Designed miniproteins, single chains, continued (4). Designs and how they scored, part 43

Each design is a single chain, and the fold is of that chain. pLDDT is the mean over its residues in the fold that is shown.

## One batch from the design tools (miniprotein)

Design m13462
Fold by ESMFold2-Fast:
Structure m13462 (fold): chain A 88 residues (1-88)
Amino acid sequence: SSSRAKVEELEKAFQDYLAGKISGDVAAEKLSELLGIPKSLAKAMVSAYKAGDWETLKKVAEQALPYVAEMMKKLHPEEAHLVDEALA
């Protein structure tokens, strides 16, 4: 499915970034496009991840949740109610 392909691209982007194959800016751009989140949040997540700052990463990830939820509802409209329940 297209959703599975997006998850695989996201996993590859993080792996390539950790291996030094792509820059943080490229990783942030891919993260923004794949999750449907603002580029500013994507850059903050990549920066926190690189720094090992798990507290900041958690806070930024929580700020990204509404955007990820809307993206998932677009990819799986039939399961939109389950996404809403998970975030309640």
Scores: mean pLDDT 73

Design m13463
Fold by ESMFold2-Fast:
Structure m13463 (fold): chain A 79 residues (1-79)
Amino acid sequence: SAADEVRAATAALLARLSPEQLAEFNEVLARMQEIIIEARDKNDFAGGLERLRRLAAEVALPEFRALLLRWIELMEAAL
């Protein structure tokens, strides 16, 4: 499934990150969690997805940016 492919890609990415890249990854995930919680609390999933896309555009690591955009596509498809 697409979710299984994203999970495998995430595991492969995490295995090769430097400590500095891993710190960025964890910071971005924390910001994503805040956006998702706020979207849920406001019942504004469209606004949440737009904020997630803006966050993805700010990600320095191209591989993580591409992965994040794929996660967003899967979240949108599940709504």
Scores: mean pLDDT 83

Design m13464
Fold by ESMFold2-Fast:
Structure m13464 (fold): chain A 67 residues (1-67)
Amino acid sequence: MKEALIQVTSRLALERGGPTEAIKVAKKVEEAIEKGGVEEGIRVGAELLGISPEELRRMVEEEAQRM
Protein backbone atom coordinates (compact mmCIF):
# COMPACT_ATOMS: atom_id res chain seq x y z
CA MET A 1 0.00 0.00 0.00
CA LYS A 2 2.75 2.54 0.86
CA GLU A 3 4.53 1.83 -2.46
CA ALA A 4 1.27 2.06 -4.45
CA LEU A 5 0.34 5.35 -2.74
CA ILE A 6 3.76 6.89 -3.51
CA GLN A 7 3.64 5.66 -7.14
CA VAL A 8 0.11 7.00 -7.79
CA THR A 9 0.72 10.40 -6.18
CA SER A 10 4.12 10.79 -7.91
CA ARG A 11 2.62 9.88 -11.31
CA LEU A 12 -0.24 12.39 -10.97
CA ALA A 13 2.16 15.13 -9.79
CA LEU A 14 4.54 14.37 -12.69
CA GLU A 15 1.66 14.73 -15.20
CA ARG A 16 0.63 18.10 -13.71
CA GLY A 17 3.92 19.77 -12.70
CA GLY A 18 6.84 17.69 -13.98
CA PRO A 19 9.70 15.88 -12.16
CA THR A 20 10.28 18.55 -9.46
CA GLU A 21 6.62 18.47 -8.40
CA ALA A 22 6.66 14.64 -8.41
CA ILE A 23 9.63 14.65 -6.00
CA LYS A 24 7.98 17.22 -3.68
CA VAL A 25 4.68 15.31 -3.54
CA ALA A 26 6.40 11.94 -3.00
CA LYS A 27 8.45 13.39 -0.10
CA LYS A 28 5.41 14.97 1.62
CA VAL A 29 3.31 11.81 1.21
CA GLU A 30 6.14 9.64 2.61
CA GLU A 31 6.50 12.02 5.61
CA ALA A 32 2.71 11.81 6.18
CA ILE A 33 2.82 7.99 6.12
CA GLU A 34 5.63 8.01 8.73
CA LYS A 35 3.58 10.32 11.00
CA GLY A 36 0.09 8.79 10.67
CA GLY A 37 0.21 5.74 8.41
CA VAL A 38 -1.34 5.13 4.99
CA GLU A 39 -4.57 6.99 5.93
CA GLU A 40 -2.61 10.21 6.65
CA GLY A 41 -0.65 9.69 3.41
CA ILE A 42 -3.92 9.47 1.46
CA ARG A 43 -5.27 12.62 3.17
CA VAL A 44 -2.11 14.68 2.47
CA GLY A 45 -1.69 13.32 -1.08
CA ALA A 46 -5.32 14.12 -1.94
CA GLU A 47 -4.91 17.70 -0.63
CA LEU A 48 -1.71 18.22 -2.65
CA LEU A 49 -3.31 16.84 -5.85
CA GLY A 50 -6.69 18.56 -5.41
CA ILE A 51 -8.73 15.34 -5.43
CA SER A 52 -10.89 13.63 -2.80
CA PRO A 53 -9.34 11.13 -0.36
CA GLU A 54 -11.91 8.57 -1.59
CA GLU A 55 -10.81 9.00 -5.24
CA LEU A 56 -7.13 8.71 -4.29
CA ARG A 57 -7.82 5.58 -2.19
CA ARG A 58 -9.57 3.96 -5.17
CA MET A 59 -6.59 4.73 -7.44
CA VAL A 60 -4.14 3.36 -4.85
CA GLU A 61 -6.16 0.14 -4.39
CA GLU A 62 -6.24 -0.36 -8.18
CA GLU A 63 -2.45 0.21 -8.40
CA ALA A 64 -1.81 -2.22 -5.49
CA GLN A 65 -3.78 -4.95 -7.33
CA ARG A 66 -1.39 -4.51 -10.32
CA MET A 67 1.74 -4.91 -8.16
Scores: mean pLDDT 81

Design m13465
Fold by ESMFold2-Fast:
Structure m13465 (fold): chain A 93 residues (1-93)
Amino acid sequence: SMEEQLAAEAEALAERLLADPSLSEVERLEELLAFLRRHLEYPLARRGVLTLLAELALLTGDWEGALARAEELAGPEAAERLRALQAKREAAA
């Protein structure tokens, strides 16, 4: 399926980014986000974007920025899903 191809491409990109010692974790996540945001027609990419935005927010402390980006990319329901991810990750910490 196209989602299986997208998942394979995202995994390959993640591996290449992890192998580059010149990139920070924030820069690696932003590159993955830039890739997935080109494919938001697929549910897998929309879920991936929210996961990456949550990870960026945990690293930077910028949850307000992450929520604004989620709403811009995938609407207010995406921002609500990201708030649920925030609550879950804060409960696990």
Scores: mean pLDDT 83

Design m13466
Fold by ESMFold2-Fast:
Structure m13466 (fold): chain A 59 residues (1-59)
Amino acid sequence: MSASQRHALRGLLTRVKGVSEAQAEAAVERLDAGASVAEIARIVPLSRGTLSALLRAVA
């Protein structure tokens, strides 16, 4: 994942109610390391559908 995509995704995640900056950073780092959307949904209080939509918005 590019640095710009990581920055944009972190910003989007921190704007979601219930997501802390630490959770957003951990989610972005795990996605960059190859984690699935399902794994990220276990870390942040978001549905897989919402996460998939945010990833499409950044890509």
Scores: mean pLDDT 76

Design m13467
Fold by ESMFold2-Fast:
Structure m13467 (fold): chain A 87 residues (1-87)
Amino acid sequence: MPSIEELVEEVVREVEERTDDERVHAAMGHFRSLVLELAKLDPELAREYALRAKEAVETAKSDEELLGRLVELNNEGSRYLAALRAA
C-alpha cells in the first residue's frame, strides 16, 4: 500500500500533468500541507482525503470543476483539522 505521502505526491504529479492553471496548483499545494497535518492526528482520514483528491483529478471534467472540488476539500479538511486541534 502506498504511504499517505506517496499518494499525495502522485496526486500533485497528476495535477501538474493535467493543467498549468496556477489557481489549481495553489489549491493542490494547500491540500498537500493540510493532508500532511491531518496525517499526524488521523492517518486514516488523511488517506481518505488523498484518495478523494485523486478521484477529483481523475474525474473532473474541467479545470474549473477540479479547482472547485479541491477548494471544497481544503475548506472541509481545514474545519476538521481545527476541530481536532481544539478538542
Scores: mean pLDDT 84

Design m13468
Fold by ESMFold2-Fast:
Structure m13468 (fold): chain A 78 residues (1-78)
Amino acid sequence: SMEELLERIREALLAVPGVDEATAERIVERTRELMEQGVPPEEAIRQAIEEALRSGLLTPEQAAASQAAADRVLAEHA
């Protein structure tokens, strides 16, 4: 389900060093918004992470680690 996927992504993001709960929640909620608009999960999470990087919520290193963690969750969920 979407909720199960989003919860697994949240947990994966929180495991990334330097990613706090507020940042993880922001990325998850943006991913939810995009998915509700019809964006596929893999594109939605990529866009949400890119937006967090552009707004200064993530460093480039944290964004790369977050994307890798999300990609692992997506592969396991498929």
Scores: mean pLDDT 87

Design m13469
Fold by ESMFold2-Fast:
Structure m13469 (fold): chain A 58 residues (1-58)
Amino acid sequence: AAAAEAELLAKKEKAYELAQQGASAEEISKETGLSLEEAERIVEQAAQDEREAIRSVL
């Protein structure tokens, strides 16, 4: 049943990798076809994960 769900997951994973590389939400939206709102959420999540990873090392 889940072709649309699998496609969304693939786009979200690519978006997350681009966000980790410093891509903007606008660039991620263009590259993956996600909405700007979704891309912004992914960028914020990646930034939060990075901050928590830095905190956990100390």
Scores: mean pLDDT 76

Design m13470
Fold by ESMFold2-Fast:
Structure m13470 (fold): chain A 112 residues (1-112)
Amino acid sequence: APPPPVRAAVVVERAEASAEERAARRARLDEIRAAAGLVHVATLVVSEEDPLAELERRLEEAVAAARATLLRHVDTPEERAALDAAAEAALREGLELVRRRESAVVFMSIRP
């Protein structure tokens, strides 16, 4: 059998919730629950009242924490390259989300 998946999730949650956003949040939680191999979950709550610089800093800290957790599960050079690529992608995607104050789940995976 292939080795088990190893993933981290950075969850961006909008503080001001509409009925549509609550439904989307339930879908995101179901996605997180279904993600076998999930070793780290960080949640970042974003508000229209939060300064963008503070949200960007919190995102960088959340990605760094997820990366540190995943690094403990790296066994091969290929997994290390996957970790570095996943962290870069998570920062890029997450920065776009926090700039727009949009809710989403950003996954970082070293094993599919």
Scores: mean pLDDT 82

Design m13471
Fold by ESMFold2-Fast:
Structure m13471 (fold): chain A 91 residues (1-91)
Amino acid sequence: SKMSEEGLKLAEEAIELANRADELGRKNPNKEARLSALFGSGMGAMAGGMGILLAKKGDGEGAIEAAEKGKEAAERGIAAAKAGKYDPEAA
């Protein structure tokens, strides 16, 4: 269905954001920012992965919900890393 296709796209976005949170977390000199970014990465990847599985099963609503939660978790991780004043791509 269209919702399953939308859920898959959102879940893929959640995984991309989770990867970004991991990248920022791994090299963050601030321990609290590092832990928050890595936690957000883990939660984003788990929820994004669940979204992919639900989309493939045809559960478009579940896929969208899981993906949105994953994106939120990953974005919080990215924000925590940036608040720790570490972003190697921000010049």
Scores: mean pLDDT 82

Design m13472
Fold by ESMFold2-Fast:
Structure m13472 (fold): chain A 71 residues (1-71)
Amino acid sequence: LAEAVEGLKKLLKDNGIEVTDEQAEKILRLAVAHIAGIEITPERLAKVTGISVETAKKILEILQKERIIPP
């Protein structure tokens, strides 16, 4: 999990988005839930992490582009 958190933080930072370890952990848990069939929305990601809806949309686009979650 720690390695996945660091990897996600680096990926997001390379795209101009800075997140805390706690936010990255929550994003990864939501990504796992999405793969399991529970759709992640920008609004849900924003609510869970405290990130803006606009930034949450960018995060989801990055995760889809990098094939971390299905499109």
Scores: mean pLDDT 80

Design m13473
Fold by ESMFold2-Fast:
Structure m13473 (fold): chain A 73 residues (1-73)
Amino acid sequence: HHHLTLLKNQLDEEIRAKKKELGEELVKIMQESKKWSSEQRTAKLKEMQAKAAKDYSELHAEKQQRLAEAAAG
């Protein structure tokens, strides 16, 4: 259906934009980490990876809900 295709493309763009923002934040942290200890860098990377995984799961759940609502109505 045309409407579902447009919605899917919009949601895919939103997810792509969020992934790009997370990637840019990670690069910034890596640049700042040049003055940190190896342990501090490892701890921060693990924290950021855990946050990204959680954010990604939430975005996927929201996408599935919105697609289901559009398909039902």
Scores: mean pLDDT 77

Design m13474
Fold by ESMFold2-Fast:
Structure m13474 (fold): chain A 78 residues (1-78)
Amino acid sequence: MEKIKKELEKVVEEYLPKAEARPDNDAAANLELMNELFLKEAEILKKKVVEVPADTPASEMFERMEADPSVIYVREEP
């Protein structure tokens, strides 16, 4: 599950600056929490992992993972 952890960390790392640019949201704290929950859940339940194009926006991946909790999405390496 190290690949999933690495990809989720990349998504959080890429999305965090965007969320921080939107001061209206507590999005940064929520992203960290959800990333941790996704990592723990993927490790415990060994959820299905689906690769998406490397150019997929981090925000889109995050929304997809939140909307479909049965699947973990990871980006192809650039």
Scores: mean pLDDT 60

Design m13475
Fold by ESMFold2-Fast:
Structure m13475 (fold): chain A 58 residues (1-58)
Amino acid sequence: VDEELVEELEAEFRAASRALRLTVLHEAQKGLANPRPDMTPEELERLKAYVVAATRAL
């Protein structure tokens, strides 16, 4: 997981509404559970960063 990206996203999510944090978390979790066949490793790492950052911001 990209720690710099996680820290940036966590700060953004802390400034956002709780509803937005939950929405991002659910979308990222769904993307990881059902990844598109053409997804790059970078896209998967970005989704993981979203899950970690949104979870930390909750």
Scores: mean pLDDT 78

Design m13476
Fold by ESMFold2-Fast:
Structure m13476 (fold): chain A 92 residues (1-92)
Amino acid sequence: AARAAVDALSDADKELLLRAAGELQRRLAAGESTGHPLADAAAARLQADPTAVLTEAEVEALVEAAREAALAAGLSAADAEAFAAYLRELAS
């Protein structure tokens, strides 16, 4: 499962993931752009209504923003993709 792949990450990679997640959450809370207009719109909708149903495109945009944050934090492409797959499962 995607969750098991994330759980199997090294402590160093888990630390990078937590830093990436924290930075993304900080940017979204501050109303800063993720670089993905659909991700920014989806985040704004969830802030206004936490029960809002996101479209598949909005979910994928948020997942891509998170994947890019993980890569920027220093995760490998494989580990960033495992994280993206985990977030897609979580959103489903």
Scores: mean pLDDT 72

Design m13477
Fold by ESMFold2-Fast:
Structure m13477 (fold): chain A 98 residues (1-98)
Amino acid sequence: HMTLADLGLELRRVTIRTPEGVDHEVTVLSSLVPLDAKEQEALAEVQKEKEAALAELASLPPEERAVLERALDAVIPSVAIMRAADPETAAVIAEAVR
């Protein structure tokens, strides 16, 4: 049976503060080892998606845009790891986040 540690992964909590001063905790997946080629490719793709999303939201107030960018930056590594994961790895991650 595989654990997150066996995959070189850990769960971390990150706090994102809204412009209204409300704190939201987000659980993110962090790598304890260097990202492999597939994970690095997924990371580059997610970064392009972030840039496209922020371009479409150019009309947002700067404070709201800054909070959104901070939230995206916190979750992007988790999304890249999940996109690169095979079904067995994805199942281990899903079980660990319950």
Scores: mean pLDDT 78

Design m13478
Fold by ESMFold2-Fast:
Structure m13478 (fold): chain A 82 residues (1-82)
Amino acid sequence: MKTFTTPEELAEAAVKEFGLPLAFQLVSKDGVPLGTSGFAENLEEAVAQLSKLFSMATEPGLYTIKVIKDGKIVGEYTFKVE
């Protein structure tokens, strides 16, 4: 699983792998959901939604972003907060 540090890189990877439209869910290291985005219909919206989720990750460490398409989790990425 690839670890990302920016919302832009994660958005580009998710759009390339799964195609649009996509939603995202932020999950802590302990598996607690911290936030869920609306559906992004383009790359700019995906970056904006992920930027909001990244801002909710206030403690240093690794977080999981679950990628949602058609109401299903289709993939997972990790991102690191320093």
Scores: mean pLDDT 82

Design m13479
Fold by ESMFold2-Fast:
Structure m13479 (fold): chain A 67 residues (1-67)
Amino acid sequence: MSDLQQGMRLLRQGGEAEAQGNYQEAADKYQQAADLFSKVLGEDHPITKGARNKAKKAKEKEKEQKK
């Protein structure tokens, strides 16, 4: 599987975790996807930035659950 395909799979897994309310798992999957996209497409690519934003949002929701 290419890094791009693996990143897309990780985005899907992150979305599934987020739908289940598992924001810590979602954040981890989105971060892994963003890292792979950054490697292949570069950090400035819209897809990479989108994955980074999803990871950040999931981390914020995880922190809210711990408060």
Scores: mean pLDDT 82

Design m13480
Fold by ESMFold2-Fast:
Structure m13480 (fold): chain A 111 residues (1-111)
Amino acid sequence: MEEAIDELAEEMGLDEKGRELLRFWVEQIKAKKLLTPLSFYYLEKKFGTDDSVIKALLLLAYVTGNPEMIKKYEPKLSKEEVEKIKKLADDILNQKGSPAVIELGKLFRSA
């Protein structure tokens, strides 16, 4: 899972805070905790709203299929960044990409 987080962070251009947010979320899913709209507000409070954090939150919004959070975060990023994150989320959901990304996709679907 750490390998998948590192690969996603590199592809999305995430800094340390963005990486920490993805790692924290993976730990929550492994603990069988639900990711709700309130969880997104908690993540913003914990990690902030820098571009890197917003990229990670947008990825989670696409993967969890949360239209309200997608609408909130998409306008904060460039069209190119949004398209890249959306494609990456689609690859995760369809279990495409590297073995590490495929394993992450399986975890997201089991949540």
Scores: mean pLDDT 77

Design m13481
Fold by ESMFold2-Fast:
Structure m13481 (fold): chain A 107 residues (1-107)
Amino acid sequence: MEEAKKIREELISFLEKLIKHLEETYPDDPAVRKLVETLRKLIERLKNAPIDELSEVLRQGLEELDKVAKEAIAEATDPETKRLIQSTADLVKLALEQAIEYIEKLK
């Protein structure tokens, strides 16, 4: 249980740092803004979720992230922005998948 709380705190910290970097580097990109908004909603859900529901929140976050990333990539006109969105989504998906694996091992 304590380890699950630590995983949540570390994941929230990672996502908050990533959001800050994206907002500072790409403040006017609507596709990046859409991705940032999705990550902010995930952080809020993680903060408010009971510990026993974290895996479910993370699984739902993975599904929403995949959907939003595909939509943002389709809407982006610049190939560099498309690569940024894809790389960011892949990095976040890896972090969420690892968090799910570790939390499930604690059960």
Scores: mean pLDDT 83

Design m13482
Fold by ESMFold2-Fast:
Structure m13482 (fold): chain A 58 residues (1-58)
Amino acid sequence: SSLRELLLAIAAQELRAAGASDAQVAAAVKTIDRAWRESGGSSAAFRAAFEAELARAT
């Protein structure tokens, strides 16, 4: 699919590897996707949101 879908799938896998539950992963992916969309597709915003969610999951 799209690069965005691939990046979100990778983020989900990293969150699961860090010990996040399926519910936590679903919520985190929605937050990361929203941050990326609202930033106009900024990779920096995606990375910042992902790092924040990863820190919350661990």
Scores: mean pLDDT 83

Design m13483
Fold by ESMFold2-Fast:
Structure m13483 (fold): chain A 118 residues (1-118)
Amino acid sequence: SLEAEVDEAIARIPEMTDEELEQLVADFRKRAEELGKKIGAKVTVTASDNSPRARFLAAAAEVVLAHEMAKEGVTAQELRDVSTPAAARAMGAFGRFLQRAYEALPDLDVDLEFRVEE
């Protein structure tokens, strides 16, 4: 599953080079774009700093959010407003992912910003 792939990649961060992290950033961004096209939405997640690990976390968060939106069948507007039970489930799954990611990377002090557009 995508969730398992992302969780496994996060666990491997201490072993990865900056070049390997940048490759995963590109791969996850591409997958998020493909998911966004299927649901008619553009999902963007950015990090407060530009370190390779911070950019990787942002890209991982971006693909997870796009995946959860696609899985639940929610629109950009429904997710922004959290106006449906499906949107609430997508945001809940995304929040749980962020909790696991920060627990796995306790020394990574970064803020994530996300935008979802049509």
Scores: mean pLDDT 85

Design m13484
Fold by ESMFold2-Fast:
Structure m13484 (fold): chain A 63 residues (1-63)
Amino acid sequence: SAMEELLKELKKKFQEAAEAKDAKRLEDLLEEVEKNLPDFEDGLRDEMNNLGLSIKNALELLS
């Protein structure tokens, strides 16, 4: 589904940004996750919420 494809792409972007320790890319990615979260449902919404939490945690470690 389009939601599964988007979640997969966002997870890949998170891995790349976290490995690069790029706070700006992580901030932009968090904004994208939060913007799209209302369109997700059930288990995919839980995965998207978990991704958002992971991004926030990565940003805290860089501060």
Scores: mean pLDDT 85

Design m13485
Fold by ESMFold2-Fast:
Structure m13485 (fold): chain A 60 residues (1-60)
Amino acid sequence: SSKKVSDIDRKTVIDNMSRIYGLSPDDVKRIMNTETEDDMINVMNDIRRRHSLASRLKRI
């Protein structure tokens, strides 16, 4: 089951996540390249996880 995402969905995700995480250009490109909701969810979760790990590693 693969539900397609629209350009509006991709822009909304980029805007919302940029407000929270300060996305890199690579992260923006990954979101823009998503075709399905499952791909979008996986990319969003990866960005969230990477941000969490980066914050933790800066303290070590």
Scores: mean pLDDT 78

Design m13486
Fold by ESMFold2-Fast:
Structure m13486 (fold): chain A 80 residues (1-80)
Amino acid sequence: TLLKRVVSLMVRTVGLLTEAELAIRNKAPEEVREAIIRELEEEIERLEELRRELEDEKLKERLEREIERLREAIERLKAA
């Protein structure tokens, strides 16, 4: 179901954001930060694709907020 796909991608998003935060806090090497950035960019693409399939405006808004959080994490990783 679409809802199951939303939940699965949201759980993955939380995991990736946690990895990004740990990389920033522990001053991870550039190679590690770049690898995490690539995973965050891939997740953004998956969420944007799912958002295009959804008709529920509240779920679309929720996905848009998570996409923004992932983009902010990428910028923080680039600045670290």
Scores: mean pLDDT 86

Design m13487
Fold by ESMFold2-Fast:
Structure m13487 (fold): chain A 85 residues (1-85)
Amino acid sequence: SEREQAVALLKQTFPELSDEQARQIYDNAVALKKKHNLTDFEPLQIALAMAFVGKLVGDMSVALNVDKSEKAVINSLRREKEVKA
């Protein structure tokens, strides 16, 4: 499935993630995409941004909690959109 392929890629990119953590990040990315109407981004792109923010802060629980990562992730995605037009 698309979800399982995304989970595999998340784990390949962030080996510290468990299968359950990668699935949770993907599910959170789907929710964030819907909440902010992120039509220009696939759930996997949002999930990768969430995991990257967690790694950058040194706390993967940030990626597992939408409320903690929301502002940083949205700002990162907006910058990417501006660059790519």
Scores: mean pLDDT 77

Design m13488
Fold by ESMFold2-Fast:
Structure m13488 (fold): chain A 70 residues (1-70)
Amino acid sequence: SDEEAARLLEELAKAKEKEEQERLANEFVSMVPESVRDEVRRLLEEFLKSKDPEEQERLLLQAYLLYADA
């Protein structure tokens, strides 16, 4: 659901533990349509590697918009 997708990304943005971040990212990727799944996975991998809060926010927004537009 759209609410669950938004919740997962909100939890991912707040998560501090790497294992929790990876789990939440994988859950979100599993929810997205196959047509955008590879691009969403790439964006979330970039999110996990980023140390910039502004970049992290942009990457999560891009992932959500790909999900919503599919």
Scores: mean pLDDT 83

Design m13489
Fold by ESMFold2-Fast:
Structure m13489 (fold): chain A 63 residues (1-63)
Amino acid sequence: MEELLEEGLKALEEGDRAFQNGDYKAAVKAYRKAVEAFRKALGPDHPLVREAGRRYHEAAEKA
């Protein structure tokens, strides 16, 4: 659980960095990894899962 949470947070940071640089395809990949890691660590209804999912969809629309 601890490692999955850390993995999700790192993936979220990678997604945010890619999104800020206009690399929406890289952002989509990173946010998807964050969503899966947070789902496994915290469960599907956790706020971090919803936030990563929201960012994933926003990046996907721009990709």
Scores: mean pLDDT 83

Design m13490
Fold by ESMFold2-Fast:
Structure m13490 (fold): chain A 68 residues (1-68)
Amino acid sequence: MTLEERLKRLESRKEMLQGKIADLQARLAATTDPEVKAQLQAAITSYQDELNEIDKEIEKLRKELEKR
């Protein structure tokens, strides 16, 4: 896999995670059940943590591509 292919794959996963977070945030805003709210918040936090790690990897790969 090239650096460009890996970057594109990470950017696609980032877009997917951003979509999932948005869906979960919409559900969180619509729910009144505290147990469901806690589960949705935990899922949002988990996806945000994964998104942060992907952003770090994207930055590293962009720097490697710029070295060419």
Scores: mean pLDDT 83

Design m13491
Fold by ESMFold2-Fast:
Structure m13491 (fold): chain A 76 residues (1-76)
Amino acid sequence: SQAQAQQLLDQGRQALAAGDYETAAQYFSQAASLAPDSKLGAQAKLYLGQALRKLGKDEEADKYFEEGQAILSRLG
């Protein structure tokens, strides 16, 4: 549900703030899966990209930044 996706997004943001980038990426990935074509899902993908960048996974991060931006463009 959207509520479950929001909870996962919030958990991911807390992990990201704590510097736990692997855990953050897992939560953001789960949030994006639950709300794939929504503003929340787009936000989760953008945060996932940030976490992946911190882990040195630049190519994977770029993919999720592109996907998140594409969703936002479609919704606007």
Scores: mean pLDDT 89

Design m13492
Fold by ESMFold2-Fast:
Structure m13492 (fold): chain A 84 residues (1-84)
Amino acid sequence: MFAEGMVKGAEAALKAAEKDLSPDALKQAQDYLDQAKKAADDGDTDSTLKHASQAVQIILDNASPDAVKAAAKALEEALRATAA
């Protein structure tokens, strides 16, 4: 399902960018990802997508261009894997 794909995608993106993020930005992204996982467990697709997107946005706003490119690729690959 889309919600599961978005959670896995955001998790993969965070792993790709984590070494380039400040501890504060990493914690913010991880907190949003944890909220997305909880919403997915509760069956709340809208909250899952919202919080997963917020985690990705922290990466886009705080990582270097190279780390953003790596995160975007990881997100795309995870979404394709869950759609197959």
Scores: mean pLDDT 80

Design m13493
Fold by ESMFold2-Fast:
Structure m13493 (fold): chain A 76 residues (1-76)
Amino acid sequence: SIVDLLKAQKEAEELAKIDPDQAALQFKLIGNEYASQGEYDEAVTAYEKALAILPPNHPDRPNLEKELAKAREKLP
């Protein structure tokens, strides 16, 4: 549910202070779930938060950037 996703986002924000790699993974999964529900604005926000946490050369960045671009293409 959207309520569960909002709670997951808050938990990921707190996790970013102690385990940024796991927090970025959580935001990616949240973004994927929003995208699967057609909530592309929320998916974009979640992917952007994941990318903001990861350093520029992190191996997960290319896949996140690709999913972000796909979600942006779905926006009006």
Scores: mean pLDDT 84

Design m13494
Fold by ESMFold2-Fast:
Structure m13494 (fold): chain A 78 residues (1-78)
Amino acid sequence: SEAERLKAEADRAERLKKMNEIGLKTAQDYLAGVKARSAKLSPEEAAEMIARAQATVDWLKKSLEDWTAQYEALKAKL
């Protein structure tokens, strides 16, 4: 049925949202760890590692926002 299909899509979006929340926390913890260890790196290496870690955090934040919006839109149809 249409209702069963919408529920399945909402459940999938909820799982992807939850996985992105876990991924974002892991990425944020990694970034904090890189910053904490930056004194042991050259300024150039520290800046590059921080920039790469920050880019991952930014990408996961956007992905989480997108999946949250999709989940809420699907829930509104139920």
Scores: mean pLDDT 88

Design m13495
Fold by ESMFold2-Fast:
Structure m13495 (fold): chain A 91 residues (1-91)
Amino acid sequence: ELEKRAKAAIDWLKEEVDRLEAKIDSGTLTLEELENYKKRIELLKEVADYILSHKDQLSPELQAEVDEVNRRLDEVSEKLTKKYNELKAKA
C-alpha cells in the first residue's frame, strides 16, 4: 500500500540525510567527495519530491515527516555548498 511504501521511503531518507550530515560535519571530505555527495543529495531530493507529489494521499503524520526530511535535505545541501566553497577557496 502507498502509506507503507511512503513510510519506508521516508525512514530511508531520514537515515541517508543523517549519514550525509555527519560526513559533511566531520570535515574530512575532499572536493571530489563533496561533489559526489552533492549528486547524492540531488538523488534524495528527487525521491522526496516524488513522495511530495502524492502528499494528499498520505496521513497528516507522514505529510509532516516528508516536509521535515525535505527541509533537512535543503539545509544539508546548503551546508555542503558552504563547505565546498570554503575548501575550494583554500586550494
Scores: mean pLDDT 83

Design m13496
Fold by ESMFold2-Fast:
Structure m13496 (fold): chain A 97 residues (1-97)
Amino acid sequence: SERENVLLLLAAQVKFFDKDGDGTLDEEEAEELFKTLLKIAGVPDDGVIDLEDLKKILEVSEEVAEELLKEIDKDGDGVIDFEEFREFANSLLKKFS
């Protein structure tokens, strides 16, 4: 599915930024990846990822982006902050290791 293909691509990106290969992104690795995604979306380094940003980063349909946003956005504010992203990225490493 489109969702599964996107999760595999995200897992590959997360694994690339796991420089020590321990199966967990440390804070510096997670920050580097998050800032890279913000740059792709055209958002400042201190920003957050909203639905439109997520669509642009992943190049997916609005439906898939909405599903992923709901899974990652734990506080329900409609944006992905750094801590939510780090938790999600580490969950991908565990699933696709």
Scores: mean pLDDT 77

